# Designed miniproteins, single chains, continued (5): the designs that were tried, part 23

Each design is a single chain, and the fold is of that chain. pLDDT is the mean over its residues in the fold that is shown.

## One batch from the design tools (miniprotein)

Design m16822
Fold by ESMFold2-Fast:
Structure m16822 (fold): chain A 62 residues (1-62)
Amino acid sequence: SEKLEEVVRKVAEERGLTSEEELEEALREAETLLSAFKLKEEDVNLEEVARLAVDIVEIDKL
């Protein structure tokens, strides 16, 4: 969804993830988190979901 994409992009930019591949990976991780816990975007704080997704991408790079 557009809202999730916008929030993930903002958080990724704050963390220095600016490549298209990294942004796509962060978005996939955010979608996976929502799906795994059976949560909808309306039911969660999207900023926190985005932060977790970006943290996962950063850890995978280490």
Scores: mean pLDDT 78

Design m16823
Fold by ESMFold2-Fast:
Structure m16823 (fold): chain A 105 residues (1-105)
Amino acid sequence: PSAEQRARGQALIDEARDALYQGKYEEAERLAREAIELLGPDNAEALTLLGLALYHLGKTEEALAYLQRALAADPDNYEARFLLALLRGDARGARAELERAAEQA
């Protein structure tokens, strides 16, 4: 992607995160999909946010597919690992990954 596409994509990622924080899951899905269009199909951060939005919308199978793609692109993506733990019913593991991500933010 160009410098302008990277900047726009990052702004969309930031907006998707804000939408997720506010419980606006349909808006978060839209913003994350737009970020993927600008940043490319292997942008781990955008794929992770899309997976999180889809999970909250009850689209669990689609969420799992996008999170697996995110981890293939970046195995150190804490948010993708958090959501995969959550989908597997490991609430404590999910919380640990979220706390680890928060410490680095």
Scores: mean pLDDT 81

Design m16824
Fold by ESMFold2-Fast:
Structure m16824 (fold): chain A 95 residues (1-95)
Amino acid sequence: LEEEIKKDPNNVKALVQLGFKYSQQKDYEKAAELYKKAIELDPNDGTTLLMLGNVLFEMGKYEEAIEYYEKAAKLGPESVSKEAEKNLEEAKKKL
């Protein structure tokens, strides 16, 4: 995955997969960095926007998480949009 990104830094799928791996390890800083890079390449991927929001929420960055949840709610498929809307309200309660 890391070598795939070095060879092709625009490999969105590899960026998302590596971000997910770091998220599972609770390395939320690295997960957020990788998801942000994926979003720079595909800004309309509602699923990746939701994943970034979730990682930022786990880091206690609620205001930033809200921003990405709002984008995910607009751009994601119905299931992602509903989850993003629910998570958006939970993040707002933390502020």
Scores: mean pLDDT 82

Design m16825
Fold by ESMFold2-Fast:
Formats: C-alpha cells, structure tokens, sequence
Structure m16825 (fold): chain A 86 residues (1-86)
C-alpha cells in the first residue's frame, strides 16, 4: 500500500523530526519521497502492509484527539493523511 502524509503548520524542529523518520524508513528499504513546499511537508511511503497503514491511521487519530485537524482518505491502495497543526 501507499501512504501519503501531509503536515501543515509544523515548526522547523518538527519538520526535521519527520524528515529524519522518512530517512530511517528509506534506509529500511521503503520507497520514500519527501516534499517541502512553504509550511507544508508531504511524505509518500510505498510498500507498506495494511497493518502498518492502520498504525499510521491510529497515530493520526491520536493527533486529532489532541487538537490537530486531521483528514484521512482512502483511494484504492493509497491512504492519505492530512494533519493541520494550526
């Protein structure tokens, strides 16, 4: 499965943290793409299992419960998670 994570309103420290996580996933053999456009960070991860995608969905729900605006969409084998921290 493909996972697309989009974050808005992150600090430079938070962006550095998620970029480091993306580099770790790439080092583990996942196909990972990172795009930074203004205040938006998008991380695309290919080759995830269904269970791994569910794990990311649950973490995103946790961020939403902590006050972030979270949107989760499914489109075929692609899961999109959008997190707005404003």
Amino acid sequence: MTLVLTFRGMSDEEKAYYKALAEELAARGYEVEVKEEGDTLTITIKGLSVEEVIGYVLRAIGLGLDGAKVKITFEGDTTRIEVDLR
Scores: mean pLDDT 82

Design m16826
Fold by ESMFold2-Fast:
Structure m16826 (fold): chain A 97 residues (1-97)
Amino acid sequence: MEEIRSLPPLEQLEEALRLVEEAKEALEKGDVEKAIKLVEEAIDILSKSPSTIATLLVMLLHIAKKLLEKGDVEGAIETLELAIKLIREEIERIRKS
């Protein structure tokens, strides 16, 4: 019943992957505010697709955001790296199906 037009699941994952990778690069450059914004954009995209993997990714991205708010940049980077790995694995799974 929502008239919200979302991207197809593969395109949502590819866009989220780009945002999470850009967030990690922003953190490596010391731009925490940009990283938080990119993480929030990735959460918004993934929240439009209520799949098990999308739910897990949203949880990981919320953890990364909370770590950044606490000043734990290293923990946030590790969490974003895990999210990148999971997104890449899911994209490959969809493309082979």
Scores: mean pLDDT 81

Design m16827
Fold by ESMFold2-Fast:
Structure m16827 (fold): chain A 89 residues (1-89)
Amino acid sequence: SGWVEEFRDLAGIIDGDVETARRLLEKHGIEAESEAEAVIKAYLLWTGKATPEEVKAMTKEQLLEWAKYFAENSPNKDLFKKYIEELEK
């Protein structure tokens, strides 16, 4: 059922699982150029900080700002710190 899939997706997003992040983005027709973008975009959807439409319109600079936020305000802070370094290249 959809409920079981959504529950698994939620658990994977919290853990920063890239495959789960990509599945969530695919449901909304959202593309990501990197693992960093996929996880940041999935976290925005999961936390309700952005709608699918807003996520599609986000620039790399806006994604970097959100990665900085999640590096301080998420259960997986070290993962987002790594993604900040990758996005600043």
Scores: mean pLDDT 77

Design m16828
Fold by ESMFold2-Fast:
Structure m16828 (fold): chain A 84 residues (1-84)
Amino acid sequence: MKVKVTLLSDLKSNPKYKKGDTFEVEGESPEDIVAKIEEKLGVTLSDEDRKKVIEALKLPYPTSITVTDAETGESFSLLLEPLE
């Protein structure tokens, strides 16, 4: 599967990423996509927030989600758009 990810907020823990920045992630499963998003952004999601992203990735339409980095406590928002 392939997903376009857009940051809807600045990422203070990784200031290279700004609101409006986009990237594409390709993976075999929603779980693989989430792991690649965590690696790309340099964040660690709680199990509950990881589940929230997985559920959003199963939807056939663009979905916005807010999650929190478990290590920093920073909350940030993403737009997830299914491409394939």
Scores: mean pLDDT 82

Design m16829
Fold by ESMFold2-Fast:
Structure m16829 (fold): chain A 82 residues (1-82)
Amino acid sequence: AQEDVDKARELFKEGKYEEALQYARRAIEKDPLNADAHVLLAEILRKMGKEEQAEELRKASADYLAGVLGPDDPRVQRVRAA
């Protein structure tokens, strides 16, 4: 999970957004509660010009994490702040 997040951030900085999306999604698949992976996935979509899709995903991620962890969990607050 962390290795996939780190690789996604590296690819994102290089402008390789499609590859960055793949690694961010893999990080979420391995650890669905990884707030950094959810935040990064939304940021990548925004950089690709998919702002509406990014906001929809951010809200869905926050709702998912709130349902599992409770709405006051710091991970939920991190995704909402993104």
Scores: mean pLDDT 81

Design m16830
Fold by ESMFold2-Fast:
Structure m16830 (fold): chain A 70 residues (1-70)
Amino acid sequence: MKELSDEEAKRIVDELIEKAKKAYEEGNFSEAARYLTAAYIVATSIKDPQLREEVLERIKKVAEEMEKKK
């Protein structure tokens, strides 16, 4: 299996969060949810438990903000 480094995984998560935010602002809520789900999956692959927790919390915060704006 091709394995991501924690730094690469973090970068991918950050990019997916930005894509999710853009999709949400454009009214593409299903696309935003898809990007957040992908970010969540990538974040769970992070080996450092502290870094993993930090990025997962960031994703949850973004998802909560989107739910609140429903």
Scores: mean pLDDT 79

Design m16831
Fold by ESMFold2-Fast:
Structure m16831 (fold): chain A 68 residues (1-68)
Amino acid sequence: LAAIAANVSAALAAAGVADLAAAVSADVAAAIAAGAFAAVATALNNLLANGGDAAAVAAALALIAAIA
């Protein structure tokens, strides 16, 4: 769980969207800890819709899918 949260945070940070990466990473970490993978997918899709890096979001979604 901690490793997955760190990998998602790193993927979002690599997108160059530091402020959104920080906010989404906190929400993603909380959702992963709660076992709410659907909520994590929704948050990442919202990031993509609002101008996030598509490749970084795809990498993060692939990591979440690997644990679901």
Scores: mean pLDDT 62

Design m16832
Fold by ESMFold2-Fast:
Structure m16832 (fold): chain A 64 residues (1-64)
Amino acid sequence: GLIAEIVSRETGIPLEVVEEAVRRAKEMIEAGASREEVVEYLKSFGFSEREARGLVEAIEAGVT
């Protein structure tokens, strides 16, 4: 989605990796994972803590 393209551009992480990370993060949230668990998971893809938290907030807002 548009936010994945923006995140890929801003972070330098490949679009395909961002899209996979977003899909997995959505699955984790739907399974009841805490925000902190999702942030730590996203950091494993190369996101900073700030970037990971912003991405989780976007997912929770339905903007992905």
Scores: mean pLDDT 79

Design m16833
Fold by ESMFold2-Fast:
Structure m16833 (fold): chain A 94 residues (1-94)
Amino acid sequence: MEEEREVEAVIAALRALREGVELSLADPTAPAAFREALAAEFARGEKMTVEEIIERIRAGAIDGAELAGFVAKLEREKDYESLRRVARAILEAR
């Protein structure tokens, strides 16, 4: 039960991260170079597998925009099982 609450808290944080990155991508006042770099990382995350994201989390190599893109993909696909797997990997790595 305690672990379940921690997983749900990480999922909420992942959703907040995705929303924040999407808002930054939609911000017309942000420098074009910044938005281009952020969009490239986000798009890279959308193309990754669950296994690739988990390996990058464990290696400490995960980028926030990349993670946000991956979360956006899982939410579109309604793949909440994979979202929970990623949240658990983050908890284990801390």
Scores: mean pLDDT 83

Design m16834
Fold by ESMFold2-Fast:
Structure m16834 (fold): chain A 67 residues (1-67)
Amino acid sequence: MVEEVKERLREVAEEGRAAGLSAVEIEGRLFDVVRDTVAANPDLSNAEIFEMANYAMELVDEHEAAQ
């Protein structure tokens, strides 16, 4: 689950970069993925949710550093 979501987050971040999206726009898209995953999977622990959210922020930071 978490690793599959991380792969999806990486894909969304790469698509956003290719499309020329800002860090704020990419952040929004990545957190939409996390939010949708949490809504679809009520069995997720707080630790798993936090791991996905942290990874999303790492991808945003990576994009910002590339500007």
Scores: mean pLDDT 81

Design m16835
Fold by ESMFold2-Fast:
Structure m16835 (fold): chain A 54 residues (1-54)
Amino acid sequence: MEEATPERLREAIRELLKAIESGDPEAYQKALERVRRLAAQLPRDEVIRVATQV
């Protein structure tokens, strides 16, 4: 879909946080799927770094 970059992963995590704040289950599921997809395409070290920054 989109190219997996650390910046895109950070944006996806931000979307996930927004979905949690809004209490929207559909937005949450969509954001979670995006985070999972991007994380699977990035090196483990970068995923950990991005996750620790959020």
Scores: mean pLDDT 75

Design m16836
Fold by ESMFold2-Fast:
Structure m16836 (fold): chain A 60 residues (1-60)
Amino acid sequence: KPSEKQLQEDVLLSLKAMTRSVGKLAVENALKKGDKKAAEEIRKKTEELLKKIDEELKKL
């Protein structure tokens, strides 16, 4: 039976994929403006969010 754990895993994996995609678009937008520092900051924040999602996945 699909457990609540499996549903939570699916949601977190979807959130991880969306976070990566949104982060990539934000980095590309910063680079279009020539703001390499903003692009690097966005990359770091995206990695932090992905790490938090991975930590939640480990708790399941």
Scores: mean pLDDT 83

Design m16837
Fold by ESMFold2-Fast:
Structure m16837 (fold): chain A 68 residues (1-68)
Amino acid sequence: SEKLEERREKLIKEIEELLKSPLLSEKLRKQLEEKLKVLEDPNATEEDVLEAEILIGVAQLEIAVQRL
């Protein structure tokens, strides 16, 4: 429970930072905003956290390839 809350808080901060990027596509921006709402719910599950971690990775890759 405690560790899930810590992971959720960390992911919320990571998503907020990603949403500041001008290199983020509209599609990924909408998906990240939706996951942010899910993570802000105190009933967010382990599956919700895992899905957010995957989406953050996808967003980071999209930003990285545009810098090449």
Scores: mean pLDDT 84

Design m16838
Fold by ESMFold2-Fast:
Structure m16838 (fold): chain A 66 residues (1-66)
Amino acid sequence: SLKEEAEEILKKAQELLKSPDVRVRVAANEAIRYAKKALESTDPEEQERYLEIAKRNLKIAEELAK
């Protein structure tokens, strides 16, 4: 479900906030921000769009953390 996907993004991104690299933390914060927007939105199209943005930012943070 969208809620489960958003909650998974929040957990992973919050772990990345512990990174000493500011670039990783910035991307992780954007993932958290958009995951929260997806959970707060009542419009299905907005929910899907915000979730996709959250996923992209999580991927960026994970790649930068390598």
Scores: mean pLDDT 88

Design m16839
Fold by ESMFold2-Fast:
Structure m16839 (fold): chain A 68 residues (1-68)
Amino acid sequence: GKLTVKVDGSYEAEDAPEELVEAAKALQEAVAAKDTDAAQEASQKLWQALEELGGTVETTDDGTVITV
């Protein structure tokens, strides 16, 4: 599956695991609320889920692309 976290904090998911989608959604909500602490926690959860799932990360013009 693929998850794209865009530079504006929004995300797009294509058959991505639920754990990655939930973390990306939390990050989007924190960024929209301008809650830096919540955004940092959501980012940490996203990176932990990525590491546990053995996914790969690529930075593109669309943002950060996570593939699992």
Scores: mean pLDDT 80

Design m16840
Fold by ESMFold2-Fast:
Structure m16840 (fold): chain A 58 residues (1-58)
Amino acid sequence: GTKLTEEQKEKIKKLAEEFGVSGDDVVTLIEELGLEIALRLLEKENPELAEKVKELLA
């Protein structure tokens, strides 16, 4: 898993909301599975959101 800062969590949640996705679910996936695996799973459902999350955490 990857530990996210509170600021990163807030930005991810806001970004996910723009795509109609649960920000809490995205944060949980990243923290439990790690960024790379979470992004691969997210990309299958919403590739645009996955790319923006990747850019935000770069």
Scores: mean pLDDT 80

Design m16841
Fold by ESMFold2-Fast:
Structure m16841 (fold): chain A 61 residues (1-61)
Amino acid sequence: SPELEALKARLLALKEAGVPELVRDLELHVAALESLPNPTPLERELQAELRAELARLRAEL
């Protein structure tokens, strides 16, 4: 959906900024996606991407 594409672009921009607050922001977004009762394939893919990136950023923090 256009809303999910916009959200993905925004999250990638925050990731590129390398801001420490990015970890907290990603945690909130992952929690929101995890709360969805019937996630779409795109939402599941986004959740997996964000979880992987969150784990990587935490290791580098």
Scores: mean pLDDT 74

Design m16842
Fold by ESMFold2-Fast:
Structure m16842 (fold): chain A 92 residues (1-92)
Amino acid sequence: MSKVVSLEVAADILRISAEINEEWGDLNTAKMDLAASHYNLAQAYKLQGDLDKAIAELDKGIDALKSATPSPESQAMLAKLEAEKAALEAEK
């Protein structure tokens, strides 16, 4: 059907930038920034009606947060992304 290649390329660029920053910066902050980027892309896909791609981006954000050092802030964000994913899967 339709493909939003520019959003996928933007996600790849943001991910690479975050991975580079993780080597020399605050790893937890980089993981949270990566998750926020995936969440924003998921919202863009949702607005376009591409629920499968929105869910895929939320999965990437969830994976990034699960690899971060657990904190109240990262756990709250993880819960938010998991709730959004469940809502999109139910919307189908």
Scores: mean pLDDT 74

Design m16843
Fold by ESMFold2-Fast:
Order: structure tokens, then sequence, then C-alpha cells
Structure m16843 (fold): chain A 72 residues (1-72)
């Protein structure tokens, strides 16, 4: 995965953690460590769903932006 993709995942993780979304944080942390863009996209989708369920709107929006950058 690209450096920009990893940075976007890290930013989404920090936003989710700041908003109390522990599951979203863990999934975005996994995204930042994903070896491929496809695996990063899968974690982005899962993290976005978890962050939204936990009320982390900023984390959710950052994850959507990161997923769009990776997948179009």
Amino acid sequence: MSAAGRAAARAAAEAARAEGAEKGYQLFDNMSKAPTAGEGLAYAGQGANAARAEGAEKGYRMAVDAGEALGG
C-alpha cells in the first residue's frame, strides 16, 4: 500500500480513537499495516462501518475518503 494510503489510514485511526471508536481504531490501524491496496480497502470498509456504529463521524468520513483514494 502507498505511503499516502498509510497516512490516511493513520489519520482515520486517530480520529476514531479520539471519538471513542475502539473497534474502528483497530481496523484503521490494520489498514495502515495492510500490504496491498485491496486489503487496505477491506479494512477501510470494515473500519468505516465500526466507526459509524460507535458514533465516530470524523473517523467514518476519513475512512471513506481513504477507500475512495485506493479503489476509485
Scores: mean pLDDT 76

Design m16844
Fold by ESMFold2-Fast:
Structure m16844 (fold): chain A 68 residues (1-68)
Amino acid sequence: SAKEELEAAEKELRADPRFEVERVGDDTIRATNLGDVTHLVGTALRLIGDYPLLEVSIEGDTIIVSVK
C-alpha cells in the first residue's frame, strides 16, 4: 500500500545520516540533504524507481516524498 511504501521510504531516509528527515502530516516526508548534489539526485531517482505509489520531487536541497 502507499502507506507501507511511505513508511519504508521514511525508514530508509532516516537510516542515511546525510539526510535530516521530517514527517509533515500523514502522507508526506521531507528529507533535507546534508551531502552533495549527486547524493540528493541519486537518492531521489532511486526512490522514484523503488516506490511506484509515491510522488518524489526535489525542492532546493530537499526531497519531498508523498502518497499519490
Scores: mean pLDDT 86

Design m16845
Fold by ESMFold2-Fast:
Structure m16845 (fold): chain A 75 residues (1-75)
Amino acid sequence: SDADYERAFRMFDADGDGVITAAELRTWLESMGHSLSDAEVQALIDAGDADGDGVLDFDEFRALMTASGVHPLSL
């Protein structure tokens, strides 16, 4: 649900700036037991980053998770 994505987004957005960086995404994925390289994490950001700014806002994050078939509870 959107509430699950919003909760996940707030966990990524540790500094409250309203965007997710590659470093924040990597830290969360490692906490879920996933071991990704910096390049793999950057590829996930690039796939969701419609603006080309190297970060994901909430709408881009939700779209990426929905399009990839990744549920917040499956990461």
Scores: mean pLDDT 67

Design m16846
Fold by ESMFold2-Fast:
Structure m16846 (fold): chain A 84 residues (1-84)
Amino acid sequence: DKELEEAKKEAENTTEEELKKKAEEALKNKDEELAKKVLIIAAIKSLKLAEELIKNNEFSEEELEEIKKAKEKIEEQIRKEIEE
């Protein structure tokens, strides 16, 4: 809920280059917390892209239904990861 909204805002403010840098730092330092955060941000960015594609009616009815299911699954996984 609140944690998910904060994660969404951070994903919006994180550039692709910044995300790569954080991923590299997580790998070098074996920082599980940072690695988790990088994965959450990447998932949120993918989710936002899916939402934009749905709004622009770029897909058929069948494709839209599959994308909506994938979106719900991603949202549920993000929520679980944040609220351990």
Scores: mean pLDDT 72

Design m16847
Fold by ESMFold2-Fast:
Structure m16847 (fold): chain A 69 residues (1-69)
Amino acid sequence: SAAEEKARALELGRRGKVEDIEPLAAYLSHPSPEVREAARAALGAIVLDPSRSLEARRAAAEALSTVPN
């Protein structure tokens, strides 16, 4: 369900590890707007969070740059 996929996107965003970025970025193309918005917000939060690794922050920024806006 969209609610379960949104919850997974939020969990991936909370973890924010490099390996979590690709699965999280895949949700940017999800058919549900609420799942896409959750993934976008989570990736944006990772980019702006100085407690995250530089590698994770760069990967999140790259993922956001590949989405047509």
Scores: mean pLDDT 84

Design m16848
Fold by ESMFold2-Fast:
Structure m16848 (fold): chain A 57 residues (1-57)
Amino acid sequence: SAEEKEKQIEELERQILRAMLEGAPLEEVRALAEQLVSIDPSLRAGADDALAKWPQL
């Protein structure tokens, strides 16, 4: 359902934020972002942009 997908997206977003704040390797953050995009492909451009700007965010 849409509600379940939204919840999964929110959980993955939190995991990505936590990983970034805890200094996880970029490859780990990228893997989480790929999971996010697999659930909602429309997020691809946003995820790629955010990862490209990661050291400056």
Scores: mean pLDDT 77

Design m16849
Fold by ESMFold2-Fast:
Structure m16849 (fold): chain A 60 residues (1-60)
Amino acid sequence: RAARLAEIRAFLQRQGVSEAEADRILRLAEEDPAAARALLQRLGFSPESAEDLVEAVAAL
């Protein structure tokens, strides 16, 4: 689980997301998946990519 979270965080940072925003997205994906998807879309991710990222966190 921890290794997969680190991979997702690294992916987000590689896409230009700040460390603080990546941590916020990971928290929101567990607490409010809809808000996490909306935030990812505001940061320039497609709806499909946003759903895939939130689903990957939820599966952990």
Scores: mean pLDDT 78

Design m16850
Fold by ESMFold2-Fast:
Structure m16850 (fold): chain A 61 residues (1-61)
Amino acid sequence: SREGLLEEMARLAREYAEEAHRLQDELAATTDPAEQERLRARMAEVSREFERRLAELEAQL
């Protein structure tokens, strides 16, 4: 249902926000350039995955 899809999209957005916040905290806590690069790459991956999954749900509306 449309309501079910909207609820799932809201849940996905909350989960993404929590993961992004966690990664940002880890990035702020490190001074190792190699670790910073790895965390930034992970943040980009998480963002792309969120956009992909959100688009899949929106296509069902």
Scores: mean pLDDT 88

Design m16851
Fold by ESMFold2-Fast:
Structure m16851 (fold): chain A 66 residues (1-66)
Amino acid sequence: GSLSEEEKEAIRKEAAKYGVKVVGIREFPDFVAVLIEESLSVDQRMALEKKISEIVGKKVVIAQLS
């Protein structure tokens, strides 16, 4: 399914709470990949993945481009 602009904005706002900027969002059949420009700790990344998965209703993977 396609993410709405409201869902994409919610993802960006959630990432901003962790001090990171979302530079891309890629949708796949079974997961969403969220691309960020800075590194998060393992705990912060897992927490953010969990929060975004609740927004989009499927598995989320965060990829760091640092």
Scores: mean pLDDT 82

Design m16853
Fold by ESMFold2-Fast:
Structure m16853 (fold): chain A 119 residues (1-119)
Amino acid sequence: LQSKLENLLNQITNENIKTAIQAVLAVLNNNQNALDEHVTSLQETLSNITFDPNSTEVPDNLSPEQLFLLGVLYLTRGLVHESPEDLEKAKAFLNKFLSQSSDPVLIEAANLLLELSEN
């Protein structure tokens, strides 16, 4: 899984999506400093998004990029804190991303992230 994510990173041109995948790799490598830096960067990118964080529903007004980044933020938090609620939110955002995405590299990335959320 980790090697597949590392290989996909070389094919991704979107800098925010690269940062998101690097955050997941930081979790898998137990690299807290890298995780903190990448999560902070993603939160700054998403700073203007307003939605109910307690809702299980994914907002319809989010772009595919925003869906992917939020999916990763919930995934990293769910994995680090062993939070089933955050893992379920990650799945919801990543599945919504998959329903809207046509980029085969990002579709492969999202499917690998969903695999992590199931273990």
Scores: mean pLDDT 80

Design m16854
Fold by ESMFold2-Fast:
Structure m16854 (fold): chain A 111 residues (1-111)
Amino acid sequence: MAQVTQSGAGSVKAGERATLTYKASGGGDIASAHWVLQKPDGTSVVVASGGSTPADRFKGRFTISISGNTATLTISSLQPEDSGVYYMAVTLSDPAAGVAAGQGTQLTVES
């Protein structure tokens, strides 16, 4: 069964950098990755869909790197609106592994 382990985030100061790491197992390398931010108000926003390119509103500050079974989201110049729970769902190179989704990683940007 495919699994995703999430780490990083927590409380970080505005203007600093946060790194969120997702490690998939049970199906080989990451074939595609989808990133969603769930904001504290319950609104969900797509950060990236299908790969390592962030959506236009997130370009410049958000960087996604995928290497083997590991995906890393780095956010520079943190802003209060970056706060929320970041979810990743992946497909792996073994199609029998199906879709693996993480439990979410909380990021709180402190003033």
Scores: mean pLDDT 75

Design m16855
Fold by ESMFold2-Fast:
Structure m16855 (fold): chain A 82 residues (1-82)
Amino acid sequence: HMLSPEVLEAETLEAIADMYLGLADVAEKRGNKEVAKDLYKKAIEIYEQALELLRSNPDAPEELIARVEKGLEEAKKKYEEL
């Protein structure tokens, strides 16, 4: 089974969003709330884009959808706490 271009793109976006989430965590730990909030917001936007691609593809792996949803929820929670 060949992964659709949209699913592969969503996997790439997940990796990018995970990087922003990690950078935001570092910024928050260092007390840079404004930088952390901006980075969490970027992570949210990228996770939402990935989720849209996955939701529009009927053969998208449920495991990948679950990972993106978890990342999005974590980023949203942290953004709201700042």
Scores: mean pLDDT 86

Design m16856
Fold by ESMFold2-Fast:
Structure m16856 (fold): chain A 66 residues (1-66)
Amino acid sequence: MSELFRKLAELASKHPLSLETARKIRDLFEKAIREAGKSTNLDERRQILEKAYEEALKIVEEEIKK
C-alpha cells in the first residue's frame, strides 16, 4: 500500500501530469474509495485501494512513455 503510493507520488513529481490524466486518476480513486466504503472488511478495502493505485501507476507510466 504505502510503496505503491510512494511510487505514484514520485513519478507524478518528476513528470507533471496533464489535467486530463490527473482527472482520470482522481475519478479512479473516487470510485475506489466509494467501493471500499461499502465494505466493513479491512482486507477488502485495502485490496480495492491497492488495485486503484496499480491502475493509476499504469496510467502515469503510459503518459510518461509518450
Scores: mean pLDDT 74

Design m16857
Fold by ESMFold2-Fast:
Structure m16857 (fold): chain A 80 residues (1-80)
Amino acid sequence: SAAARARGRAEVYAGSAEGMALIARGVGKAIGDMGGVVEETRKKSEEAARRAREALEEGLREGDPEGAAERAREAAEEGG
């Protein structure tokens, strides 16, 4: 299933269950924080979401999931 493949990929990415949980929480919070934004600010929220994703990817490459989650949160807040 797609969900099973996504979980497998996340495990490879993070290399641990702890890393995957941190990334999932960070992404969930960033999306949740932007969920209250109305459509009139959609473009700003979309840009913030792109920056948040880029921050997560960069942190994963550096082996810093916690730092990635923090940077993603800050990027998401910029969209509010």
Scores: mean pLDDT 66

Design m16858
Fold by ESMFold2-Fast:
Structure m16858 (fold): chain A 90 residues (1-90)
Amino acid sequence: SEAKRKEAEKYLNEGVLAYAQLKYEEAVKLFDKAIELDPNYAEAWENKGEALFELEKYEEAVEYYQKALELDPNNKVAAYNLKKAKEKLK
């Protein structure tokens, strides 16, 4: 619904602010709320991957970047970040 999407956008924006403040664990929780409200919100999956990467949870970051690319295959940022996260696991 439109109401759920707007609430998801609110949580995404709060998560981005937490990420900018280096509050990565809080950012992950806020992005989780956005994903729960809108599972097709590619940007929420991407941003959660970035927060997980900063927490050095590289295997989880790979999963979230892959999901973001499944939802938005032309996202060059998510593709680059996926490659970077995979290199951390080698």
Scores: mean pLDDT 91

